# Ledger of designs, part 57: designed miniproteins, single chains, continued (4)

Each design is a single chain, and the fold is of that chain. pLDDT is the mean over its residues in the fold that is shown.

## One batch from the design tools (miniprotein)

Design m14084
Fold by ESMFold2-Fast:
Structure m14084 (fold): chain A 113 residues (1-113)
Amino acid sequence: MKEEIQKALDEAIKAAREGKNAAVGVAFDSNGVPIGAATVISDTLSAEELAVRAAREAAKYPGADFAVAIGTDKGSTEAVLATMNVKTGTIRIERLDVSFVEALEALKESLVG
């Protein structure tokens, strides 16, 4: 995994554990290779708003074909997933049956191999 992506994921996990609202987005190229990440932290924005912002920030990476973002609210037990198609600008949002930390740990494992 790229060091910048690992740092973004770790920063988001730390913020969530500190009781902040947080999201992280990961950008993928057309071959499904992770090329960059963006972390967004807020005391006021919802999980859904943060997930959308993180997806859009990740989508700015050169060569991004799609972006996947995961967000959380303070004290939430369910993470929000946002998936962005960079070419069309469409964003799909869904709620996960797992916590933000669990979702990010699973994402880290998938990005390592």
Scores: mean pLDDT 82

Design m14085
Fold by ESMFold2-Fast:
Structure m14085 (fold): chain A 68 residues (1-68)
Amino acid sequence: KKEDVEKKTNDAISTIEQNTARALQRLAELGKANPEDKEFYDRQAEITQKVGNQAIELVKELGEKRAA
């Protein structure tokens, strides 16, 4: 059923967004606490955002295929 697929897709996207946001917040706090390692934590934040965006894209594609 299309509505059930949309709900599951939206729930998965929300979960990925929340987990990504929490990870980014944690990395920002670590960078503040450890200024010498700020570049390392900034790079980890970039990777975390990229992985989160890719996961959202894959979930959207799977949702579209199942809704069709």
Scores: mean pLDDT 81

Design m14086
Fold by ESMFold2-Fast:
Structure m14086 (fold): chain A 91 residues (1-91)
Amino acid sequence: SPQTQQDLRSFQTTSGLVLDAVRNGKMSVDQVTRFMQIVRDDLRSRYPDIPQSQIDQVDSLIDQIRTSSPSDVPSIFQQFSDQVINIIRQS
């Protein structure tokens, strides 16, 4: 739908800015984790029919980032972004 395409573009823009901020040391692990939690809750609210297995995958990546070293955060966040994009595209 047009709304889904707009949601995708908005998320891609925001996640790109977050990834850039992380790479430049302008965002802490805690700040990234909070952003990911907000996105996860927003996904659940907007797309209530998302399979629990897909939400579990997102939750796993959030848990990984909470315990990761700062150097691993960009790669885990990229995996999170890819998973969120796939969920929105399937909705």
Scores: mean pLDDT 85

Design m14087
Fold by ESMFold2-Fast:
Structure m14087 (fold): chain A 60 residues (1-60)
Amino acid sequence: APVTPEQAREAAYNAAKHFGLSDEQAEEIARKVEEAARSRPLTPQELAGLINRLIKEAEA
């Protein structure tokens, strides 16, 4: 089943915090991921890929 925007946001925030990003970075990533999930259904695999990409971008 596709992930809800709310689930996507929570997963993204928790993942970013787990990787040691600041609250500001974690909330920005969560916002972007929620917007993506609202634009179209995301599978769990697509969600994981998006989260990982945004975390790498924030670390750069």
Scores: mean pLDDT 83

Design m14088
Fold by ESMFold2-Fast:
Structure m14088 (fold): chain A 86 residues (1-86)
Amino acid sequence: MKYIEEGKKYFKAGDYEKAVEYYEKALAENPEDAEAWLYLGSALFKLGKYEEAIEYYEKAVELARGKDEGLELAAKFELERVKRAL
């Protein structure tokens, strides 16, 4: 999806606020996109919004469960990492 790709581009540039905007646009079009929830959580973690990052990583795990094992494991790994940062 173009919005996810654009969000990743801003994330790599260190513009986490802009990355959040594009990931939110991706989710407005497809709220069941587990990948978009994962990337949104990662951008929020970079912004220090740990509680929101945890919530969105949990959504990514839920949506990926039984459908995408790699994405589920990635979301679980990030969720554990953020919880240790609190």
Scores: mean pLDDT 86

Design m14089
Fold by ESMFold2-Fast:
Structure m14089 (fold): chain A 61 residues (1-61)
Amino acid sequence: SMLEEVEELMKENIELVPEEYKEAARESAQRVLEYLKEKNDPELVERAKEGAKEALAALKA
């Protein structure tokens, strides 16, 4: 599902942040995922996916 894609992208982003920020990044990602699940809005999920993809691309650059 698209929500699972967002979760995987967030996981990849978390792996690329410095160790000192990983816990905060995991907590933030968990809150965002909970929010997306509760809202069940496919447009919000798609926007979150694109944002996570952009962040991942920036971290890999």
Scores: mean pLDDT 81

Design m14090
Fold by ESMFold2-Fast:
Structure m14090 (fold): chain A 49 residues (1-49)
Amino acid sequence: GLGSKMVYALRYGVTEEVKKAIELLEKGDYKEAEEQADRGLELAEEKAK
């Protein structure tokens, strides 16, 4: 889920994309929030290599 993606991103130091996802969730922009969380996950997976 969205929360799991954000937690994974934070574990690898990807904070900016998670911060943007949270701000978008607070505004009700759920689609954009999911896109930012997915970007954060991609960056975290790149760091995990």
Scores: mean pLDDT 80

Design m14091
Fold by ESMFold2-Fast:
Structure m14091 (fold): chain A 89 residues (1-89)
Amino acid sequence: SERKQKSIETLYNTGVELAETDVVAALGFIQLALRELRKLNAPEEDIRRIEELLRRAQEAHAAGKIEEAKRLALEAIDLIRETLLKMNE
């Protein structure tokens, strides 16, 4: 639906802004999005891929690799958007 599409785009824009301004908040946002995707019975393959990106982003952040953490967070946010768009069909 168009309303669902707009909600997905708002979620995506929020995630991107967090990744640009506060990577720790972006990691928390991805974790919450994963919880919601599981409740919606999103495809297990998409959940697994997002979880792996989140894990790698958390490890990069812990290692002080902030730009790598941001890149991985943005990749996870992109995949969250694509997963939600597929489920909106």
Scores: mean pLDDT 88

Design m14092
Fold by ESMFold2-Fast:
Structure m14092 (fold): chain A 116 residues (1-116)
Amino acid sequence: SEENFAKGLEAFKAGDYEKAVEYFEKALAEDPYNTEAQYYLGLAYAKLGKYEEAIHYLYPLSFRGDRLGLEAAKRLAEILVKLGKREEAIELLREAAEVAGPEYRPELEELLREVE
């Protein structure tokens, strides 16, 4: 819900990532299409070092072709590189760039060059 999403953001900003996960999960359970809650849930899991969960929530967002897709792809590429999965980061950024709108594609292409 909007209330659970707002509480999740408050917890996230306070650095309470466990509490942020709880609230974002509640928000997503009430509205499975809340893509902002999905994005912040992925970020909160990454902050907790729970990279498998972070990837699960960020990966589908990466191919939206909009601003949220750009931000999800950027964060996921950072996680994949940290995990030694550079080839997976390259493939992710390439695919995200192919579906990205013209406003977001250049930044994804720049990130792809930086990871190569």
Scores: mean pLDDT 90

Design m14093
Fold by ESMFold2-Fast:
Structure m14093 (fold): chain A 74 residues (1-74)
Amino acid sequence: KQAAENARIDAKTIWGLPDEKAEEIGKIVEEGQKELRRVRTDGAAAGLPPAQIREAVDEVALKVKKKVNEIIKE
């Protein structure tokens, strides 16, 4: 949960967001980390090439970034 915790700290200290929005961002990052692990595990189990697994991981990371930006924008 280090990434989610860091995201909460950054939201408050760097972006100046209130506690409620910082917590929401933290949850988005935490869920994103779980999805990244799932994609890596499932891809490896399915025998996908490393390049394809990396592409899927990058896609999840972009979705998380978009969700975080939506909260910051509000």
Scores: mean pLDDT 78

Design m14094
Fold by ESMFold2-Fast:
Structure m14094 (fold): chain A 82 residues (1-82)
Amino acid sequence: SKLEELIEEVKKLKEKSEDPIVKRAADLILEFVKAKLAGKELEAEILEGLFLIEVGVLKLIGKEEEAEKLRELLEKIKELLG
């Protein structure tokens, strides 16, 4: 239930944003969840790395609020998935 709520928050963030970087970062979170649920730990680690690059780019271009929201969503998801 809590995981489903966080996934919906990621999807809503993707839908509301016009920024292709925000949309891509959100998609990376969704693919990370799929990889973790499938037991694909290496794939999940790679997806997290790619996500962090996108978050870093958002911070560099001054979109710190979007970057922080995406980072917080992934951290909450990671806490639920182990």
Scores: mean pLDDT 89

Design m14095
Fold by ESMFold2-Fast:
Structure m14095 (fold): chain A 60 residues (1-60)
Amino acid sequence: MTELTLNFESEEEAKKFAEILKELDPSIEVEVEGKTVTIRSPLSVEELIGLVLRAIGELL
């Protein structure tokens, strides 16, 4: 199981990121605490990073 923690500039940005990530892969567990997003997934680190980068791209 892969776990990543990301920090955002705002709580609103963190929540939007979490929503996009869940849309990309519903099997991903996403926990939002303030500006911090914790991601847990059965995906490999490489696959999870790919989805994270895609979700960040959709925020921009």
Scores: mean pLDDT 82

Design m14096
Fold by ESMFold2-Fast:
Structure m14096 (fold): chain A 50 residues (1-50)
Amino acid sequence: SMPNGVKFSDAEQQEIRRKIQELEKNGDTESAELLRASALASGADPSKLK
């Protein structure tokens, strides 16, 4: 099946990146990885999550 277009704006992807970084900074590496995986599954650009 054809994938849908990108579901995240640049601002939304930056917000997700900030949340991932905050979780990693707090030692919640597992939660950070789950959030990243969920965002990627939903169509986020992996280059914008770093």
Scores: mean pLDDT 75

Design m14097
Fold by ESMFold2-Fast:
Structure m14097 (fold): chain A 55 residues (1-55)
Amino acid sequence: SPDAQAQIRALSDRITALVDQAQAAVAAGAPQEEIDRLLDQVLAAHDELVDLERA
């Protein structure tokens, strides 16, 4: 559906932004807890994307 396609694009953009933030945090020497929180958000967005692709 058009709505699902729009949500997939939005989630893909969000995943890219979160990965970029995680990489920047690693480069800056941020605490592991902050990096892990960003990675958890990436996994959650990826799970939503997979669910939408299967719907």
Scores: mean pLDDT 85

Design m14098
Fold by ESMFold2-Fast:
Structure m14098 (fold): chain A 86 residues (1-86)
Amino acid sequence: MTVVIEASGLSDEQKQLLLDTAEGLRAAGAKVTVEVEGDRVTITIEDADVGQMMAALGAAVDVEVAGHRLETEVKGDTTTFTVTPA
């Protein structure tokens, strides 16, 4: 499946958390694309397995706990975790 994290309004700490997650996923063999624009980070994971999806969800939840809202959307084979300021 394809997993996408779309995160905005990020602190430097939250941004680093997402970047560290992307590096871990690449190390696990995932096809990961990362786009960073100021306080926004988009991570796209192609051919994600269940473990890689759970790692992405965990990172999104960590950002949510720090004062963001998390929305999950499933369209076909794509799962998107959207994390925005609460």
Scores: mean pLDDT 82

Design m14099
Fold by ESMFold2-Fast:
Structure m14099 (fold): chain A 119 residues (1-119)
Amino acid sequence: EVTITESGGGTFPEGGSVTLSGKFSGFDFSKATVQWWRQKPGKGQQLVATLSKDGKKVSYADEVKGRFTISKDFSKKTAYLNMNNLKKEDTAVYTTVATIMEGTTLKMYEGEGVEVTVV
């Protein structure tokens, strides 16, 4: 059974910073591509950041480039999203997603989401 435990949400001031974490268990995290997605109030899902399975390739949505950093700790089996210079527009539910290839089948595991409110 795969579990994802997310933490780091809450209410933060504009211009502040927060680090979100998603801890994974039940699969080989070292083989997973990790993504952070967000859903703003009244909007659809947006891909925020992607980190390749080897940790060497990263990509970000244009709105967060230079402010957000995605990383992972293989030993702790945890993905991180460091969010700096927060804007009110960053208010959203943030969800970590892990994708892993099992043979020719793509498996996708999604967390419940963590709420971030910027005031």
Scores: mean pLDDT 86

Design m14100
Fold by ESMFold2-Fast:
Structure m14100 (fold): chain A 75 residues (1-75)
Amino acid sequence: MLERAAEALAEVARYHGASDETVQKLRDAVRKAKSPEEIVPAAEEATKDLPEDQRKLIVSAARLIQRRLEELAAR
C-alpha cells in the first residue's frame, strides 16, 4: 500500500509541475513512512519549498490517500 501511495503522490506532484527533486523527496518520504499517519507530515515536509497553491494541491492528495489507508488499517 505505501509503495502505491508513494507513486500516486509522485504523479500528482509531476502533474502540478513539481521538480524531479521534489517528486523524488515525496516518493522517498512516503516510502520511509512506517504508518499511514506519517503520509501527510511527509508530504508537507517534502513540499515546504513549493509555491503555496502547488503545495496545497499535493498535500490535499496526501490527506485523501492517508485517510483511505487509515480506514483500511482500522479493520
Scores: mean pLDDT 77

Design m14101
Fold by ESMFold2-Fast:
Structure m14101 (fold): chain A 62 residues (1-62)
Amino acid sequence: GPEVEAEIRRLAEEMVAAAEAGDEETIEEADKRLIRLALEGHEELVKRIGREAAEKIRELEA
């Protein structure tokens, strides 16, 4: 539902912010939570939103 999508987006935003700060521990924690949500049946939402976050992180590493 919309609440789950909002949580996934929040976790993705947290990962991007942590990547900007060089906070590897926060990235790992957010990634683990996203994996849990994917395993709970939200895999398509996690893949879509996670792809957007990964693209932003890649731009920061470039």
Scores: mean pLDDT 78

Design m14102
Fold by ESMFold2-Fast:
Structure m14102 (fold): chain A 67 residues (1-67)
Amino acid sequence: MSEEERRELENIERGIELAEKEKNATVARAALHDARELLARSTDPEAKRRAEELIERAQRLLKELGA
């Protein structure tokens, strides 16, 4: 996985953490979009696994928020 992909994944994860803390569905949807986009463009198996985990986490949060 590239350092750039790692930084993107860390930014998405922070977005999800912020959305969890603030109960903000808009931030959660943005993080979900970014994670899906990374998954679609990445060819690295580790980056894909991390993106899938973040997608699942964002989807769970959106369900909990009723969004």
Scores: mean pLDDT 86

Design m14103
Fold by ESMFold2-Fast:
Structure m14103 (fold): chain A 79 residues (1-79)
Amino acid sequence: DLIKKAEELEKKAVEYDRQGKFSEAAKLYTEAGILYAKAGDSQKALNLLMRALALAVESGDQEAIDYVTKAIKEADKIV
C-alpha cells in the first residue's frame, strides 16, 4: 500500500524535522510526497514536497535542495 508506506515515511520526517535534522527530514518528506503523488493524493504530495523544499533550503545542503527540486519535477509527471 503506497499510502501506508508514505504515512510511515511522513512520520519519520516529522520526527527528524522536530529534532532540527532538516536535510534528513527534507529527503523523507520528499519520498513520502512522491508516494502520495503515485497514490493520487496530489494535495498531500504538494504539501509535503513544499515542506521538504523549505527544510532543504533552511539546511543549506545543496544536495538536499537538488534532490527535492528533481522530485518536484518528477511528481508533476506522475499526477
Scores: mean pLDDT 84

Design m14104
Fold by ESMFold2-Fast:
Structure m14104 (fold): chain A 65 residues (1-65)
Amino acid sequence: MEKMKELFEELARLILEGGPREKYLEIQKEIEKLLKESELTEEQKKFGEELVAKLAPEAERKYAA
């Protein structure tokens, strides 16, 4: 799960640091694509969904404009 872990770490960094919206959207789409492709286990998908839900309020606050 190397790529998924890297993408989540990069997403968290962007949200915390307030990186550019375009990059945030790019990483979010890549994560959603990996979740959809069924290459991940049910546990990995749950982890991804929970992390995205946890970060969503802060992402909305920083990238909603």
Scores: mean pLDDT 69

Design m14105
Fold by ESMFold2-Fast:
Structure m14105 (fold): chain A 81 residues (1-81)
Amino acid sequence: MQSREEIERDIDVVFLTLKAQMAAAEGDIERALAIVEELAALPGVTREEVVAVLEAAARAAERAGQEETAAALRRKAEELR
C-alpha cells in the first residue's frame, strides 16, 4: 500500500500534468515548461513520464490552435528521448 508521501506525490503528478496541458492550451510556453520541470523534479518520475506529459501538453496546445507552443513542447520531448 502507498504511504501518505507516495499518494501525495501521485496527486501532484496528476495535477501538474493537467496544469501543463492548460498552460500549453493558453499558449504560455514558459509556464508549461516550468510546470513540466516541477513534475520532473518529483521523486520517482521517469524520463518516459516527462516525455509523455510534454507530448500530451503539445497535443492540448495544437487542439487550442497554439501551434508555436505545440512545436516547442514537441522539440523538448524529442530532446529528452
Scores: mean pLDDT 79

Design m14106
Fold by ESMFold2-Fast:
Structure m14106 (fold): chain A 61 residues (1-61)
Amino acid sequence: NAQQLIDEAIKELEKEVKGKSKTEAANIGKRYVSRLAPHLTDEQLTEAAKRIAEVVKKNAA
């Protein structure tokens, strides 16, 4: 369930950060981490934040 939540968030994030500046993409990524935080353990959140950062880095314009 937690893994499914993270995977769905990553798919939405990829769509949302395409064509955004590095600054805007980073801000979007931070919002996704904040949204996921109440639903994840510390270890799951660390891994999710790492995946989010990679998506932001690779998909920002």
Scores: mean pLDDT 82

Design m14107
Fold by ESMFold2-Fast:
Structure m14107 (fold): chain A 64 residues (1-64)
Amino acid sequence: MMSDEEIAEVLAKEHGVSRQKALEAAKVLRDGLARGEILSPAEIAERAGVSVETARRALELYFE
């Protein structure tokens, strides 16, 4: 599984979001999973301030 920093780097490169916002998306996802929450791409997008497409890509990278 990728680290938060590796996910953030891929998202920043592929989706043109700032590294800081990309890192926030990765952390929102990881923190939710650590609490036993199953977050949808829309929920991650809302919490991190990124697009739903970026949030979906973060989920793919985390579970691949």
Scores: mean pLDDT 78

Design m14108
Fold by ESMFold2-Fast:
Structure m14108 (fold): chain A 72 residues (1-72)
Amino acid sequence: MDVARALRALENAALHTEGASPEEQKEMAISALRTLEAAGLVSEEVARLGIEAVEEAGGDLREAAERLRRRV
């Protein structure tokens, strides 16, 4: 499932950027989502929704994951 891959990417980014700035957390999460899209592992729509959720959550990647869950 595309959404499950995107959610896992957000969860992994949150773990790897724990204690980093909100900007660094957003960059890691957006990079992960774009990588999954480029690899064909998530759809353009799921990647877009995930990136929007990350931007709206201001680097709170757990909030971004919850926002993405509500949009699918």
Scores: mean pLDDT 82

Design m14109
Fold by ESMFold2-Fast:
Structure m14109 (fold): chain A 67 residues (1-67)
Amino acid sequence: MAEELVEKGKKAYEAGDLEKAKEYFEKALEIDPNNKEAIILLAEVYEKLGDKSPEAKELIALAEHIK
């Protein structure tokens, strides 16, 4: 299930729908919080959106350690 949400998020991201991509990746992490691909891609979405929330900063830092 998490992998399906990651694929939907990727398609939304490729289409330029960053808000929809964020929703799908967040849902993927609700199901599998250790999904490295979802963590990395959600961090990319936060960076593209310019999201400076504490949650975005923590996820971006985590993604840098996973890469």
Scores: mean pLDDT 80

Design m14110
Fold by ESMFold2-Fast:
Structure m14110 (fold): chain A 56 residues (1-56)
Amino acid sequence: GPEPSEEETRRNAKIVQLTNAIINNDEEKVQELIAEGITPEEYAAVKKAADLLNEM
């Protein structure tokens, strides 16, 4: 498939960091990533995925 753009790569990196921060209860990092432009929709989706992993 086509290579991801720099913007997509940065968004994906932020989503991975956000997922790890939520799993590790790193509230400081979560707040930092939200301030960097994570949308409420993206945050809700990542939190739902992290909550599902925590139930396993």
Scores: mean pLDDT 75

Design m14111
Fold by ESMFold2-Fast:
Structure m14111 (fold): chain A 85 residues (1-85)
Amino acid sequence: MEEEAREKLEEARRALEAGDLEAAIEHTEEAVRLAAEAENLELLREAADLAAEVEAAAVAAGDMELELRASMVLLKAAVGIAVLE
C-alpha cells in the first residue's frame, strides 16, 4: 500500500513534468487515497505538496475545472494529515 502510494506519486511527478496536468492530478488523488489508507503522514504531505503544484500549474494554464479538482485533492490530503496529527 505505501509502496503503491509512492509509485503513484512518481507517476504524478512525471506527468506534471511532462505538462499532463490531468494525469498528474489523477495519480495524486490515488496517492492521497492510498496514503490515507496506509495512515502514512509523510506520503500525505508529499501528495499535498504535489496537489498544490498541480493547482498552481492549472491556474497558470487558465483551467478552472482542473484547478478546482486539484484544490479538492489538496483538501482531502489536508484532512488526512489533520486526522493523523
Scores: mean pLDDT 84

Design m14112
Fold by ESMFold2-Fast:
Structure m14112 (fold): chain A 71 residues (1-71)
Amino acid sequence: APSTEQQKAAVAAAKAARDLAMKNGYSQTEADLIAGEAAREVLARGVTDPEEGRKLGQEVAKKIIEEKKKA
């Protein structure tokens, strides 16, 4: 299982990603999927700082939103 610190960073990333997706007009279901992607990225990179996780979550959400707009 991820460490408690990695889990806190992943939660921060998920929340930031969900909030950004919702502000961009995505449904709650779509925002939750984007949040899940952000959390997985934080865990994969081993980020333990919640503030770094939050920023990475926003970056992941921005990337996914930009890719969806191109498709």
Scores: mean pLDDT 83

Design m14113
Fold by ESMFold2-Fast:
Structure m14113 (fold): chain A 101 residues (1-101)
Amino acid sequence: MRLVVVDARLTLSGDPEVVEKVADAIGRALEEARRHGVESPQELVDRIIKALKEAGLEIVELEYEVRRDGDTVHVRIRIKAKDKKTGKEAEADLEVTLRPA
């Protein structure tokens, strides 16, 4: 079943350069999910992980939860990422609302 991102809230903290890389990577993954959808919440998480790794970030910690409310799916993702070149870190808390396309 195809799901599209209808709402997203991203909270970021940490090193400014790492924060920018995390924001850009997550923003691209969310825009693709808005335009093309995802087949599952897990596919959204996998796309975010891929985007972060392609940005040169190491995932230090990742937790997510999925809550269903009728046809609406809420995903909360908490990520701690480290820049492989600098060793500096940032944290992201992402709340996403998905609905059937």
Scores: mean pLDDT 87

Design m14114
Fold by ESMFold2-Fast:
Structure m14114 (fold): chain A 64 residues (1-64)
Amino acid sequence: MSEELWEDVERALIMIEATVLYLEFKRQGKEDEAEKLRNEVYELVDQGKFDEARKKIEEARKKL
């Protein structure tokens, strides 16, 4: 079944991107932004809201 595999891959990729941005925000001294991004993205991923999680990641990139 391709759908479950795609969900697992998409979840992993979103979590990796969120972690990369989390570390970058921490490096810039923006720890509150880092924690907020990580928590919001992980919550959306847990809810299966991958489009909203990706949107949060892109908005966070604009702050870097």
Scores: mean pLDDT 80

Design m14115
Fold by ESMFold2-Fast:
Structure m14115 (fold): chain A 118 residues (1-118)
Amino acid sequence: TTTVSGSATMTVEAKAGSTVTATLTVTAEGADVTNASVALVADGKVLGLASGTAKAGETLTLTVEAEVGEAKVVVTASVTATSETAGGKVTMEITVTLKHDGETETYTKKGTTLTATA
């Protein structure tokens, strides 16, 4: 069985002048997600981390919330493993939502599609 890894990274500027980076890292063996983690970093500090796994045919949702200055940051990462065996696919998507003074901004990035191998 071959292990494959991929990531999706999104960087956005918060209204407080801080830069927020969300990174989703996924490792798959066959069509199973053996490790997925999303990290929220601002100004070189890790503010939050969530991790999980998914079996072939499942979707994993990871959420991290933190405050950066006066902005509330919500990172939602979705990892979907297909029900296919060898040659199945793992897809990644990361969404960053910034909330400040009643305003909401949303940024979405799709990661690399991983092709599972047995």
Scores: mean pLDDT 73

Design m14117
Fold by ESMFold2-Fast:
Structure m14117 (fold): chain A 68 residues (1-68)
Amino acid sequence: GLAAQLEEALAFLESFPGVRATRVGEDEIVAETTLSVEQQIGVALRLIGDFPGLEVRVEGNRITVRAR
C-alpha cells in the first residue's frame, strides 16, 4: 500500500550520502540535501522510477515525496 511505499522511499532517501529525510505528517517525506541541482534531479528521477504511486517535487535544496 501507499504507507509501505512511503516507508521504503524514506529508507531509500536515507541511503544517499548528503540526504537527510524526515517523515512529515501522514503522507509526506521531506528530504534536505547538500547535493548539486543535477544530483538532486537524479535522486528524484530514481524515486519516480521506483515509486510511481508517489508524487515527487524538487524545490531548491529540498526533495518532497507525497502519496498521490
Scores: mean pLDDT 81

Design m14118
Fold by ESMFold2-Fast:
Structure m14118 (fold): chain A 57 residues (1-57)
Amino acid sequence: MEEQLEELERYAVELAKKDGIETGAVKAANMGLEKGLSVEDVSRVVRRAIEKARAEA
């Protein structure tokens, strides 16, 4: 489970850089939910990824 959350975080950062923060966050959240991850875990990971993307911008 933890490995899937780390993978989702990396994917969310890349999507935010490619498609923009808002679009990237939505796509990553939908993918996490599709994989059966909880809304709480997906929300935490996506928020962390947005902060990383903002720091790298």
Scores: mean pLDDT 78

Design m14119
Fold by ESMFold2-Fast:
Structure m14119 (fold): chain A 82 residues (1-82)
Amino acid sequence: SRADELLDRAVRLVNEAYDLYEKAKTASPEEQKKLLEEMERIRDELGRLRAQATDPRVQAFLDAAIANVDRLIEELKKKLEE
């Protein structure tokens, strides 16, 4: 179903964001900036999927996914300020 397709895409995007954040832990500041840009791209894509979602369960999952990715982005931004 369309709901299942949106959910599958969201799960893959969240996993990609976690992988990028994990890479950032050992990356140089220059590499961390590039990883941050990639994470922000993922965040934008999750926002687009949220706009397409009409199933309340998928909407709730995407809202949680966006919140989690936003948290990782903010943590990476803090590391870049140190």
Scores: mean pLDDT 87

Design m14120
Fold by ESMFold2-Fast:
Structure m14120 (fold): chain A 60 residues (1-60)
Amino acid sequence: VRDEILAEAERLAREGASATEVSQHAFRLALDKGLTPEQASEVGAEAERIARELGAPDEP
Protein backbone atom coordinates (compact mmCIF):
# COMPACT_ATOMS: atom_id res chain seq x y z
CA VAL A 1 0.00 0.00 0.00
CA ARG A 2 2.68 2.52 1.04
CA ASP A 3 4.85 1.63 -1.98
CA GLU A 4 1.86 2.11 -4.31
CA ILE A 5 1.15 5.56 -2.85
CA LEU A 6 4.80 6.61 -3.17
CA ALA A 7 4.89 5.37 -6.79
CA GLU A 8 1.80 7.51 -7.50
CA ALA A 9 3.50 10.50 -5.83
CA GLU A 10 6.60 10.06 -8.01
CA ARG A 11 4.44 9.85 -11.14
CA LEU A 12 2.52 13.04 -10.26
CA ALA A 13 5.77 14.92 -9.56
CA ARG A 14 7.19 13.84 -12.93
CA GLU A 15 3.98 15.05 -14.61
CA GLY A 16 4.45 18.53 -13.09
CA ALA A 17 2.49 18.53 -9.84
CA SER A 18 3.82 20.74 -7.02
CA ALA A 19 5.33 19.24 -3.86
CA THR A 20 2.30 20.50 -1.90
CA GLU A 21 -0.15 18.87 -4.34
CA VAL A 22 1.77 15.57 -4.25
CA SER A 23 1.91 15.58 -0.43
CA GLN A 24 -1.82 16.34 -0.07
CA HIS A 25 -2.77 13.68 -2.63
CA ALA A 26 -0.59 11.03 -0.94
CA PHE A 27 -2.01 11.86 2.51
CA ARG A 28 -5.64 11.58 1.32
CA LEU A 29 -4.92 8.40 -0.64
CA ALA A 30 -3.27 6.80 2.42
CA LEU A 31 -6.32 7.55 4.58
CA ASP A 32 -8.66 6.22 1.86
CA LYS A 33 -6.65 2.97 1.77
CA GLY A 34 -7.05 2.49 5.53
CA LEU A 35 -3.69 3.67 6.87
CA THR A 36 -3.67 5.34 10.30
CA PRO A 37 -3.40 9.16 10.50
CA GLU A 38 0.17 8.69 11.78
CA GLN A 39 1.10 6.48 8.81
CA ALA A 40 -0.71 8.82 6.39
CA SER A 41 1.29 11.79 7.73
CA GLU A 42 4.55 9.87 7.25
CA VAL A 43 3.59 8.88 3.70
CA GLY A 44 2.63 12.47 2.89
CA ALA A 45 5.96 13.77 4.19
CA GLU A 46 7.88 11.11 2.23
CA ALA A 47 5.91 11.92 -0.94
CA GLU A 48 6.71 15.62 -0.53
CA ARG A 49 10.42 14.79 -0.13
CA ILE A 50 10.38 12.63 -3.28
CA ALA A 51 8.61 15.38 -5.26
CA ARG A 52 11.17 17.98 -4.18
CA GLU A 53 14.05 15.64 -5.11
CA LEU A 54 12.50 15.31 -8.58
CA GLY A 55 12.41 19.12 -8.93
CA ALA A 56 8.76 19.79 -8.18
CA PRO A 57 7.95 23.40 -7.16
CA ASP A 58 6.58 24.05 -3.67
CA GLU A 59 3.56 25.96 -4.99
CA PRO A 60 0.83 24.90 -7.45
Scores: mean pLDDT 79

